# Ledger of designs, part 28: designed miniproteins, single chains, continued (4)

Each design is a single chain, and the fold is of that chain. pLDDT is the mean over its residues in the fold that is shown.

## One batch from the design tools (miniprotein)

Design m12950
Fold by ESMFold2-Fast:
Structure m12950 (fold): chain A 66 residues (1-66)
Amino acid sequence: AEEAAQQRAGDLGTEAMKRVLPPARKLAEELKAKGYTADQVEAMADQVGEGEHGLLRTAAHLLAKE
C-alpha cells in the first residue's frame, strides 16, 4: 500500500512538474537576469502564498543547479 501510494504521489508530482516547469524555467531566467540568487528566490517563496510558492520554489531549484 505504501509503495502504491508513493508511486501515485510520484505520478501526480510528475504531472504538476509538467504544468509548472516551463513557467518556472522562464521565471528562473528572468530572476537570474535581474541578479537574484537561488537563495533569494527561495526566501521569496517562503514569503508568498501557497499558489505562488511551488512556482518560486521550482525556479530557485533551477537556479541552484548553476
Scores: mean pLDDT 66

Design m12951
Fold by ESMFold2-Fast:
Structure m12951 (fold): chain A 81 residues (1-81)
Amino acid sequence: MLTPEEALRILRELARRVQAKLDASTDPEEKQRYREALRAIGEAIQRLADGADPQTVLDELLKRLEKIDPELAAEFRKLAE
């Protein structure tokens, strides 16, 4: 069973990685995708704080990231294993 603490750890690590990619990127389209991903991650963290089911939060975030940036979605899948 995925705990809220485990889900939060995964989301914070993903946010750290996306922020690093944003800071290193010079491509405006990549920067926009990374900002959109950070917003989605922030909303997921807030849902966990509000008592949402951790697995549901991660599953919904994965679907959002697949639409934003498939490579970030793949990285997130590896972190959630």
Scores: mean pLDDT 87

Design m12952
Fold by ESMFold2-Fast:
Structure m12952 (fold): chain A 71 residues (1-71)
Amino acid sequence: SDILQRYVQRAQQIPVARSPVDVAVQAGNVDNVRRAVDLGEQYSNSTDVSQRTQISGQMGDIVDQSQQIIS
């Protein structure tokens, strides 16, 4: 999908989103790809350690969910 390819390209500009997006793409879960990019952008724009920790946890959930689909 053209939309999916655009999210993957956006993820390349957001280091924290790259691995979660790659795993979500392998799982075929477009919603998780979109969420990972959005969370990665929030993480990059955040200056609050507690907020960054919460976002990192949500990114981890995306990885775990995607790995369960692949496995």
Scores: mean pLDDT 81

Design m12953
Fold by ESMFold2-Fast:
Structure m12953 (fold): chain A 80 residues (1-80)
Amino acid sequence: PLIDTGNVVVPVPEDVDVESVIKRAQELAKSRGKDLVVRELKDEKLLEELRKDGYGHALEVGSSGVSIASVVEAIAQERK
């Protein structure tokens, strides 16, 4: 369970595999000595708005800088 209600939402581009992003972000966070807390959001209204801007998925991420940075870096690496 997510313990911190201050979690951030990170949009993921529609051309990127969200499962690959989660796995890579977990590996990046672990390399920095942290466990990643991340959950995919299935809110249809949020996803409708995000799709208008070219995003296919939304991830709820723990508020720690390492967790957020790991997800952002994973998205960048999957877009190469």
Scores: mean pLDDT 76

Design m12954
Fold by ESMFold2-Fast:
Structure m12954 (fold): chain A 100 residues (1-100)
Amino acid sequence: SAVQEKINEAIRESGEKLVKELEELGLSDAARLARAFYDLMIKENPQTVEEIEKMLKEMIRVLEDHLKKLNVPEEKRKQALELMRESGEELIKKVKEILE
């Protein structure tokens, strides 16, 4: 559907931006995991804000755990988590606008 195509495009754009920002922080492994999560989100064809919020929360949980296990310095972990939070909030805003 045209609505699903717009949602998938918003997910794709959000994911590409976050991946680049994580790569710029030197977090290449986290960037690859983020790309995999956004690709999975697109494949699941989410139709609601709640579905996307659930997937974003799971991504943040997995990526935070991953960064801790790799002993990434606390300051870089905080920067990565803030980027993920901001990316998620922007995506949710875009999806709400698409669904209005």
Scores: mean pLDDT 86

Design m12955
Fold by ESMFold2-Fast:
Structure m12955 (fold): chain A 96 residues (1-96)
Amino acid sequence: MKEKIEKAKELLRKRLEEMIREAKEKYPGDKEKFTEALQEKLAELVDIIENEEKLKKYGKEHNMEEQAEALLELDNDTIRKILDELGPEVQKLIDE
């Protein structure tokens, strides 16, 4: 279980970092458009997590198959806990 949580956390961290970077690069200095783009990317991430086929495809395309499979085996409460633990790290990336 602990190893699966760490692998799932790795995928979620990488995707959140990528989303924030892409939104910042697309809308530098525009906080409103940045927030909108980040919300759209977050909705896409939720769709991927909730869809087994999409999550497995994401894992293959990003060389994270084991991490995607680990995330797929976790319940929603565990996934929420991981996202909460990543919250401060994500907020730092948004603020910088």
Scores: mean pLDDT 79

Design m12956
Fold by ESMFold2-Fast:
Structure m12956 (fold): chain A 98 residues (1-98)
Amino acid sequence: MEEIKKLEEKAKEVEKKAKEEREKMMEYLNEMSSKSVEFIGAAVGSVIGEGKEELDKEAEEAQEMEKKLGPKMKEYAKKANELEKEYEKLKKEIEELK
């Protein structure tokens, strides 16, 4: 009984950490997504014959954002996936002890 409680407490901690890492990943993804929308707007303007210089600027900013935030998003995604796997393993151990 006490062994199950210790595993449940550890599982709860791992679940919380997984959620925090996943939230960090989503923050970076949302920031990149917002910049992508700005780039699409500039591209549409360019097609209408307006803002070729603005399109080039938005493209550079979008590339810089992806280069800066892409690796961070992937890092947090990897951490979240590893923690989620640990959580599933702990849940299986708890069920095997019941």
Scores: mean pLDDT 74

Design m12957
Fold by ESMFold2-Fast:
Structure m12957 (fold): chain A 71 residues (1-71)
Amino acid sequence: GAEAAARAGREAAERAKTPVGRGAGQAMYSGGLAGDGATGTRVAAHALGLPPPDDGSEENARRVGEAAIRA
């Protein structure tokens, strides 16, 4: 949900070493704060070249956040 996207996005924005990873994390965080974690996670996935997630689940938020940290 939105809280999972905000948490994963904040962690990614703080820990990512690349501009792309930080931007993806920020998109997830902003989406989560707006109550639309699914859109934030989808925007982040697109920025990272990943397929769009099926939903805003905690698992998809975690997966995309971890990809942002590794980018």
Scores: mean pLDDT 80

Design m12958
Fold by ESMFold2-Fast:
Structure m12958 (fold): chain A 82 residues (1-82)
Amino acid sequence: MPALSDEEIALLEKEAERLLAKDPNSPRAGLILLRLGEDYAQRGDNEKALEYLEKSIEILSKHPELEEELKRGKKLAEQIKA
């Protein structure tokens, strides 16, 4: 998938923060955090990638309907930790 621009990353970070302030288990925030984690990993920023992926995994684990996204996030986090 195409990489996010710096402007798109900033907008997604702000949107995730807004959603989490209203609902700490927001599935939309979990998906945004997954996308941010994936994009930071593609940029080589493994520290930020893991931070976003760990937050995403915590949220997505509470939403059984998002099992495939949760699995994708867990796989990427394990690859970065190795």
Scores: mean pLDDT 85

Design m12959
Fold by ESMFold2-Fast:
Structure m12959 (fold): chain A 64 residues (1-64)
Amino acid sequence: GPEELVAEGAKRAEAAETPQEMVDIANEVGDRLVEEFGVPRSQAAAIATALVLRAVGVRLDKEL
């Protein structure tokens, strides 16, 4: 379901080598939430933003 898509997207974003890959993964997840599961675009955008912020946070913990 949509929860599994978000969970897998979060793992992929956290494993991404570059910030661009994190953004690309988050945008892919957001688009698929709208297209496959009928999630409102505003909610999908919020989820995508949260995925990027989470991935950045995990990366900062590794660098400090």
Scores: mean pLDDT 81

Design m12960
Fold by ESMFold2-Fast:
Structure m12960 (fold): chain A 114 residues (1-114)
Amino acid sequence: SPECLAALAFLVKAYVAAGKSGIAATLATEGLAIIDKGGCSVSFVPIFDGALYLAKEPVDAPFDKILLGVSGLNGLAKELKLPKSTLVAIAKEVNAEFQAGKITKEKIEAIASK
């Protein structure tokens, strides 16, 4: 799913921004393997959607799922010790690249390698 690639790219970028490159590499490898099998980590998409909602970007999701995503984003910010505004900015960047067709498996692997 294209949305799963965008959500994975967001999480990988967030962990890299937090200085957690080893976890980012693991997330990229495992997340891409799930996507290759036709699956998606259902926890990734709500967090990305919550960040986009706070970024005032269009989100095609029920409001209860958006609220769950915002809660998940608050937890991620605390875990990564990053400001929520940093995660929102990363989500905006990923969404712009996704709309431009630039979010690929190769792009996610390249992000994880930094």
Scores: mean pLDDT 83

Design m12961
Fold by ESMFold2-Fast:
Structure m12961 (fold): chain A 55 residues (1-55)
Amino acid sequence: VGRGTVIVQSKDPEAAIERVRKTLLAAHPGAEIDVEVEKSSDSDEYIVTTTLTLR
């Protein structure tokens, strides 16, 4: 079983999540995707952490 993590910083976390999900599902159909969003401490950006688990 493989696992990977993608971290993206964005002012629009919803748009970032949609883009990352589409890209990962296109590359790894059938993978499980988990998304966490955290606000950056000293920035107006959000940190989007996407974890991909391969069966």
Scores: mean pLDDT 78

Design m12962
Fold by ESMFold2-Fast:
Structure m12962 (fold): chain A 59 residues (1-59)
Amino acid sequence: SLIDKTREVNFFLLEMEKKGMDNADYIALLEERGVKVEENTDRTSLLLQLAEVKLKELG
């Protein structure tokens, strides 16, 4: 379900935050997934984009 996929995405993002990842690390994760990222993208926008990409990966 969409709820289960959203929960998995939230757990993924929390694990990334626990690892102490910074904006450059999030940009690298997005680029690894084929997403073009603007150089000055803020953390909130990076996390939202990463959540969207992860949701797509889960189908």
Scores: mean pLDDT 79

Design m12963
Fold by ESMFold2-Fast:
Structure m12963 (fold): chain A 99 residues (1-99)
Amino acid sequence: MKKEVIERAAEIFEKGLEEAIKYAKEGKIEKAREVIRKAAREAIELLREAGDERTARMLERLEKNALESLDKPETVILDLEALKALLAMLKWVELKELE
């Protein structure tokens, strides 16, 4: 079902953001970048295979914002935590629209 795909895609990207935050705290910005790109690619591909282009485009925007956050070392941890919270909110909205 579409709900299960959205939940799985959000989980993949959330775990990617959590791992990226860990690497950012260690100063490993390029490793954080690799993790974000990998998680976003997997989540977006899953959504597109399910025909959910709308949620896929939302994740593409979140990926772009996350990658741009890595260029701001002073605020990167706060920015990634905020994006993780935004992802949770967007997941809730998309699941509600399917009810």
Scores: mean pLDDT 84

Design m12964
Fold by ESMFold2-Fast:
Structure m12964 (fold): chain A 120 residues (1-120)
Amino acid sequence: AGLAENAATAFHSLADEVRRVAEKARQSGAEKAANIFREASEYLQKASDKLREMAAAGADPAEVLRTAAEAFQKISDLLKKAIEEARKEGASPEVIEEMERVYKTAQDLADALRAEADRL
């Protein structure tokens, strides 16, 4: 259990949170935004699996962290698109706020992992 395992755990935790917020977005009537959030959750789970495979194969720790940072950045971009769609679909302010929190978490994780890779 090292950097790759910690990153994989972070992907799994974020995937669960993204899926929870997707359900709230759907209940708010923002079905297009909810679908994008579900796509992001599925991508996070696949990224977690890829990081575990890289670690098992003995990949360079810096490459594992950069791969994780790139995946969180892609998720962040998807979540930003979903927030724009949710606003167009008239999602409640509370749902938009939760979506923005998840988006910020993905950005913060991408930045932290990239900074850690630069220290290796």
Scores: mean pLDDT 82

Design m12965
Fold by ESMFold2-Fast:
Structure m12965 (fold): chain A 95 residues (1-95)
Amino acid sequence: GEELEQEAIKEKIVDLLTQVEENVDNPEKVKKLLEEILSLLEQVDDPEFLKNLKETELKKLINLREKAAKENNEPLKQILEDFSVKVNQIIAKKS
């Protein structure tokens, strides 16, 4: 059903965000995970889920970006900055 599909998409997004944190030493893997997350976010029709995601899991990515900048990890920093722009555009359209 549509509700079960939405819940599966939401669960997948959270799982992929956890995988991003586990793969910060592999920028190419992080990029692919973030691209999949963006695709799944386009399919989410739940403003409360998106609001909660922004205040929790996406805030962790802001911290990862700051850490990447401090460690001079330019590839990871750029990937996370590009994702931040795109995810904010998607959430803004769905608010």
Scores: mean pLDDT 84

Design m12966
Fold by ESMFold2-Fast:
Structure m12966 (fold): chain A 100 residues (1-100)
Amino acid sequence: SLEDELEELAKRLLEILDKADPELAKKFRETLEKSKTMEEKIFNMVQALQELVEKKKFPKEEAEKIAALAYRAMEAVEAGDYETALRYLEEAIEVLEKAV
């Protein structure tokens, strides 16, 4: 299900955050636990991902790629296309996993 895919992506993002920025990981866990809708959960994942990239000053190429994918994910959320949003989010997380 889309909910199962979101939970798997959230888990992967948390593993990255725990290694790179434990403070941001804690903040993300707290906001995710308070999120009630798929839209809110995806939004909070995108925010955590963008905050990590900004805070850790990723190389320009990786930072721009992640920013573009995050933007496309948010456009998909606004369109109600959660499947496409999760696909862009997954690609952004894959870029993070290779960069961290």
Scores: mean pLDDT 86

Design m12967
Fold by ESMFold2-Fast:
Structure m12967 (fold): chain A 80 residues (1-80)
Amino acid sequence: DPLIQPPLLSDAEKEEFLAKTRAFLREYFSKLSKEEVQKVRDQVVAALDRQIAAEKDPRVRAFLEELKAVVTEVADEHLA
């Protein structure tokens, strides 16, 4: 098969993954200074933006954008 299809998560698996990622990031960022949180936020967002720009599958792009939203939301909670 000449078509490479990335593995797709079900909606339930996506929600569970995002929830676990949010919990992990909250714990991780709680151990960092605001400057360190900002640095991690900038690095992760830049990496995700590059992946989103390169991604051809709109479903995978949507998931990466949701992941970016989780990272930015949790980081912003710690920067406030």
Scores: mean pLDDT 79

Design m12968
Fold by ESMFold2-Fast:
Structure m12968 (fold): chain A 100 residues (1-100)
Amino acid sequence: MRYRLTLRDLLTGEEYSIDVDASETLGQLLRRIAEAMGVAEEDVRGLFTLLLALGERELGLPPLTLSSTAGAALDALRRLSEAGLTEERFGLEIRVEEVA
């Protein structure tokens, strides 16, 4: 299954979009996000570590690792965004859309 992940920085107004295969690993997804944003892979890993930890703490989501599926990570991000937590805590608008 394919998804479009859109990340918008609410402070700068910059928007980044990437097409995601749900069966790829979270580690592969994070590398591709880093490439799309023009930032270090470690910076994207740091951000996602904080986002996923917030999902565990506030929403009771299961812990994810770099070997988890991108689909599981996108579901966690969608739930965090629907709860307003990505905007409130990180100033990020995160949108996950299924691509037909």
Scores: mean pLDDT 83

Design m12969
Fold by ESMFold2-Fast:
Structure m12969 (fold): chain A 98 residues (1-98)
Amino acid sequence: MDKKLLEEAKKLAEEMTKQGKELADRAAQALLDSLEQAQQYNQQLMDLLKEGKDRIDKLAAESSPETAKEIHQIFLDAMGKVMSHAGELFTAALQEKA
């Protein structure tokens, strides 16, 4: 039960990390050509994070308190990876123009 919920949370986090990084890549590429397009990709990223949180909250609600804490930590770690990737891309884009 809890082990299965934890595996589903890990799969969700991996999916969110992949999709979030792809959206960050598109936002970074668009940033130099179109602030409007970059803003649209940022909105898609926010929508992805909201959907991911809703799915994580559902899994956590069905698990034990200890597993729920671990599930939430997996989600936070995934968000951290997406944000770190976005920061790295932004830095690289700025350096290419310098």
Scores: mean pLDDT 80

Design m12970
Fold by ESMFold2-Fast:
Structure m12970 (fold): chain A 87 residues (1-87)
Amino acid sequence: SKREEEELRKKKKEAEEEVKEVKERTLKKIEELKKKGDEESLEKIKERLKKLIEELKEALAKSEEYTEFEKYALELALKAAEELLKE
């Protein structure tokens, strides 16, 4: 239905904005830790990102259990986490 497509587009935009905000906050934290030379806290963030990436990949492997929006949100989160891990 046309209403379902419009709601899906709205939810996708809201998810994109939320992921962008979380990513920007995490990038700022990584930059602050790098400036301070806090290697222990930086390594903890990297380990959390690695765990999140593994969990998201496992969730996406079961993609038949998810709605189109849930799959899209998982793919957005995975991309953001992978980009953050490269920093």
Scores: mean pLDDT 84

Design m12971
Fold by ESMFold2-Fast:
Structure m12971 (fold): chain A 53 residues (1-53)
Amino acid sequence: TADEKNAAIMEVVFDKSLTPAEKIQKLKELGVQFAPDANLDALVKALEAAETT
């Protein structure tokens, strides 16, 4: 269910009530893998690029 998982990820990414740390935690719970030094803004940009393809 890639579409369902992607929708949940996007909901977390664009949730204005969550801090960046809370967003990272929720995304990890959804199975998103992060590099140890990953920047949240760069990850948001990557997800937006995936959405437009």
Scores: mean pLDDT 66

Design m12972
Fold by ESMFold2-Fast:
Structure m12972 (fold): chain A 89 residues (1-89)
Amino acid sequence: SMEKRKKELKENLEIFKERVKSSKYDPQLVVDILILSLENAIEQGALDLETLEEIEKLVKEIMDELGVPEEIKEYFDKKIEELKEKLKK
């Protein structure tokens, strides 16, 4: 259901935020884990382009809030564009 998907996405974003906050993880690894979760959701038909674009916006807001380096933001941009391309076909 849409409600279940929205809850799972919110939980994944909270986990992402906590991992970035903790400084225990390599920031690139945290991005890779998030991208893998999003890719799995796309493969299951659980994520559309509009939802992916909203997640991108929320992730970028979290990265800005927590002062994530520009190199990591650029890495995320490259990875998210690959996922968007998969959804456009």
Scores: mean pLDDT 78

Design m12973
Fold by ESMFold2-Fast:
Structure m12973 (fold): chain A 58 residues (1-58)
Amino acid sequence: SAELQALADEANIEAKSKEELIAKIEERLTNGRERGGDVYAPKEVAKLEELLEKAKNL
């Protein structure tokens, strides 16, 4: 859908389904936090959490 594509583009993720988009955002959040994202990039972490919630509501 256009909403799925818009969210994927905003996240800079390639995804063909809602499930794929959610999985890739969750992976990026996990990897980002493991690299200290909550401390070094808190705005980027918050943006990914916002995009994840939007993806779950597609």
Scores: mean pLDDT 81

Design m12974
Fold by ESMFold2-Fast:
Structure m12974 (fold): chain A 76 residues (1-76)
Amino acid sequence: IMKEVGLAVSETALSYPGAPEEVIEAAKEVEEKAREGDKEGTKKAIVKLIKKASDASDELAEKMLQAMHEASNKAL
């Protein structure tokens, strides 16, 4: 489930118009770790991405949390 969660969250951030460079960078890290199958690295990268997104936009952070919740429920 961590790979699916990571990919869903990173895709949400990368597709958000006007996302700050720090958010884009963090999202790319999540995608990389998720594709590598690094569960702990993906988890840490997601936490970092959520914090960066929250600092930039509450709407973006909420959309990412929703994507994470949906992907987690679908994988269970």
Scores: mean pLDDT 77

Design m12975
Fold by ESMFold2-Fast:
Structure m12975 (fold): chain A 74 residues (1-74)
Amino acid sequence: MELTPEQVREMQAQIAQIVAREEAEKGSIAKGTLVKEMAERLGISQSTASRLVRALVAAGVLLEDADGNLRLAA
């Protein structure tokens, strides 16, 4: 399933907000945990959720460390 650009933007905003909250409360979130949670919440495949997370990392919105933990870039 491919998402429309509008759906991608909405989902990316939700992902960024979840990461921001987890970073504020716990310092980071594991990529696998985020992918699973987003797949369940949005009713999408883990592959689609992983692609959205990767797009946010590529855009510089999220930072991924060597252990696969994510946090906001700013």
Scores: mean pLDDT 74

Design m12976
Fold by ESMFold2-Fast:
Structure m12976 (fold): chain A 72 residues (1-72)
Amino acid sequence: MEHVREMEESLKRALELGADKSQEGVARMVGHVLRAMGHIIQAVLNGEISDEEAEELVKKLTETVKEANAKL
């Protein structure tokens, strides 16, 4: 659950940073992050990916969140 925990921490940070901009922007960002997170969690639970692969996907998720926030 380490990678899932890191994703949760990244999500909280993204929400805190975005909270003061607009509710719509925050909701959109949360939706995308939660969907990606759900896919990664499902893959780990199904044994489809390793912890290292999950970590790589978490990094990509963080990058996507930063890009989405910059476009808001």
Scores: mean pLDDT 65

Design m12977
Fold by ESMFold2-Fast:
Structure m12977 (fold): chain A 88 residues (1-88)
Amino acid sequence: AAPLKSGDEEIDKLAEEALRLAKEAIKKGYEKKNLEALKKGIAAALMAIGARFQARLALEKGDEAGIKAAKEDIERAKELAEEGIKLA
């Protein structure tokens, strides 16, 4: 199975929150037939998932810059998801 968790509880909670918001943007975009909201939700979900995997590898290697970049990507995913929710 693909790794779904980074191994860090804080990073995992941030990613879960971003994914939750992304799911809401996707749901609202679909229900309202708002393609831009749907696209933003999908993009946010992909970014959050990718950042979670990146964080896991960075944590395993002790790559502090990689951990920071992963956290920044999760925050960006969250912002994208919130924009999608607002647009719908």
Scores: mean pLDDT 82

Design m12978
Fold by ESMFold2-Fast:
Structure m12978 (fold): chain A 63 residues (1-63)
Amino acid sequence: GAEEKEKEEFLKKLKEMYELIAKTKEQGGTLEVEVIDGKAVKITGKTKEGTETLVVPILEFVG
């Protein structure tokens, strides 16, 4: 059902978030975190290789 897909999507984005944070720290870059309307977290990693942005929605108790 929809809940299963939402859980899979959330876990996938959570893994991507962890990898982005790890990569940014490894490169000695800058990590920025923004909360969007209490419903999503925007994470931006800036390194010598470039800038990567990931948005992770908060699925629990949203709406």
Scores: mean pLDDT 74

Design m12979
Fold by ESMFold2-Fast:
Structure m12979 (fold): chain A 77 residues (1-77)
Amino acid sequence: SLQEQLAELESRFNRLLDLARELGDDDAIQMLKYARQAALILLKGQTPENIAKAKELVDQAMPHAERAREKLLARRA
């Protein structure tokens, strides 16, 4: 059912968050939290209001993604 598929997706998001926590990068964790919230809002209904809210959450994730990227590049040295 759709409800079972949503529960599986939430479980997979939680696994990604756990892996990000193991990496110890607060920005990667925060990015994934915003991305997860955006995805879950869209899955509940693709209304103009929900799309706007999801866009806002993705925009909030962006600075964290950029900071996580910079840290990853620094660790390659």
Scores: mean pLDDT 79

Design m12980
Fold by ESMFold2-Fast:
Structure m12980 (fold): chain A 109 residues (1-109)
Amino acid sequence: MEEIRRLLDRLGELLAQLQAETDPARQRALLEEILDLLQEIELLAEKEAQKSPKEVAHKLILLGATAGVAQLALQTFLRLDDLEAARAVAARSLEVMRELLKEIEELLK
């Protein structure tokens, strides 16, 4: 779970950079990095679910699904040139995934 936490922390860092960025071209570059990171989170969550007890696996599947849905929505808003909607989707997905990770860590106690 340490690796998933590090990826979520990195997503938070990219979102903070995006919030400070005023150049649309650089905002797009940051959102593309966020897309790559969401894909890494999805793949890692799926991989960890295969090795996990049922209750933990269920939460990891939901975390991976959250990253997958966020990728689809973010790609769509990037095509529509709606950078604000893209940023909002990424930010909301981070909040949901952080809550799921907290629940996973509680189950592993």
Scores: mean pLDDT 88

Design m12981
Fold by ESMFold2-Fast:
Structure m12981 (fold): chain A 67 residues (1-67)
Amino acid sequence: NEEAKENARKGAEGAKAAGTAGGASSYGWHAAQGSRDNPEAYKYALEGARAPTAEEGAKYLEKGAEA
């Protein structure tokens, strides 16, 4: 799903720029909602949303964008 990939990509960029786990969490949750029809993207979006740091969140969101 291109929309979910775009959300994950923007989330990764936003998380890196903001430098906060909260920022990554917000984007990850939105990506997950858009990825319900893609289990792999959904999994990575949820892991991004739950990541303890912005860097870890960005890594998971980047994987979701590739799924």
Scores: mean pLDDT 70

Design m12982
Fold by ESMFold2-Fast:
Structure m12982 (fold): chain A 89 residues (1-89)
Amino acid sequence: GMSLEKIAEAAALAAEAAGIEADAEEIRREIEAAIAAGLATAEQAARSVAGAAALTALKGGDKEKVERALRLLEEAGFGEIAEEARKMA
């Protein structure tokens, strides 16, 4: 749905906050394929991204990119998941 692109952009920002180069379009295709195969849901993808972002912040990663990632999850309709991650970071 319209949330998958934002989840993928959030995932790329979380990776970049940790110093890892990432392609949001590649991640979007991987998430879409996993959902189509019945291996994941959009909510599970959002939870994974939020968890990775929170852990990256705790490890001293780029907090600006972490906050941008969590904001994208909120815009994707996963505001509760993003808020949980902010409380952990």
Scores: mean pLDDT 85

Design m12983
Fold by ESMFold2-Fast:
Order: C-alpha cells, then structure tokens, then sequence
Structure m12983 (fold): chain A 89 residues (1-89)
C-alpha cells in the first residue's frame, strides 16, 4: 500500500476542480448526479457501481452538504470506481 490514499485524494481534488469549472458554483444535485453517471458510464462502470455513487451524493445532500462537498463526494466515487477497474486488470 504505497501512499494509495494520498494518490486517490490528489486525483479526487483534481477531478473536483474540473467538475466545478464545468458545473459552476450553483450546480444542482441533479446536475452533479448526471455528470457523475456520464463519467462512470464512460469508464465502463456497472449499473450497481453507478447506483452506489449516486446514492452517496443523495445521502450527502440529505445531510446538508454544500455544492462543493457534493462535487467532492461525486469525484471521490468516480476515482474509486476507476481504481477498482484498474485492479481487475
């Protein structure tokens, strides 16, 4: 386990910055979920993995997460799925 958590955190931050540029500060929960689902589909994620990530976004929104926090959760989910796909090679 070589700085895997730190590497994932760095990628999540990069992706979150890209998402903020595309979605803007006033992005809705639905817009964040649509963007996330598109990215996951392109990565070849299963329907089950897509549902898990979207559910994490919904749960964060229910807890009163800000737009920035929701984008971070979405980015984290995308990066986690990308890493799982790499590990199965």
Amino acid sequence: MRDRILEEEKRVKELAEEMRKELGEDASVEEIKEYTAKRLRELGASEEEIERVLRAIDLAAEKGASVDELIYVAAGGIVAVEEKIKEKE
Scores: mean pLDDT 78

Design m12984
Fold by ESMFold2-Fast:
Structure m12984 (fold): chain A 55 residues (1-55)
Amino acid sequence: MPKILDAEISARVDAQGRTVYVAKLLVEEDGEVREVTLESTDPAALFDAVHALRA
């Protein structure tokens, strides 16, 4: 089962003036730790993606 060890959420403005939300996650899966970066212009979609990793 994947476990989220750390989560950092930030926001940036892209070249088109859109706000891009970025989630940097440290995830442990099958004894391995990896960094996962998720980006979305929709904060609800980003939140749903982070929750899917915990389900």
Scores: mean pLDDT 76

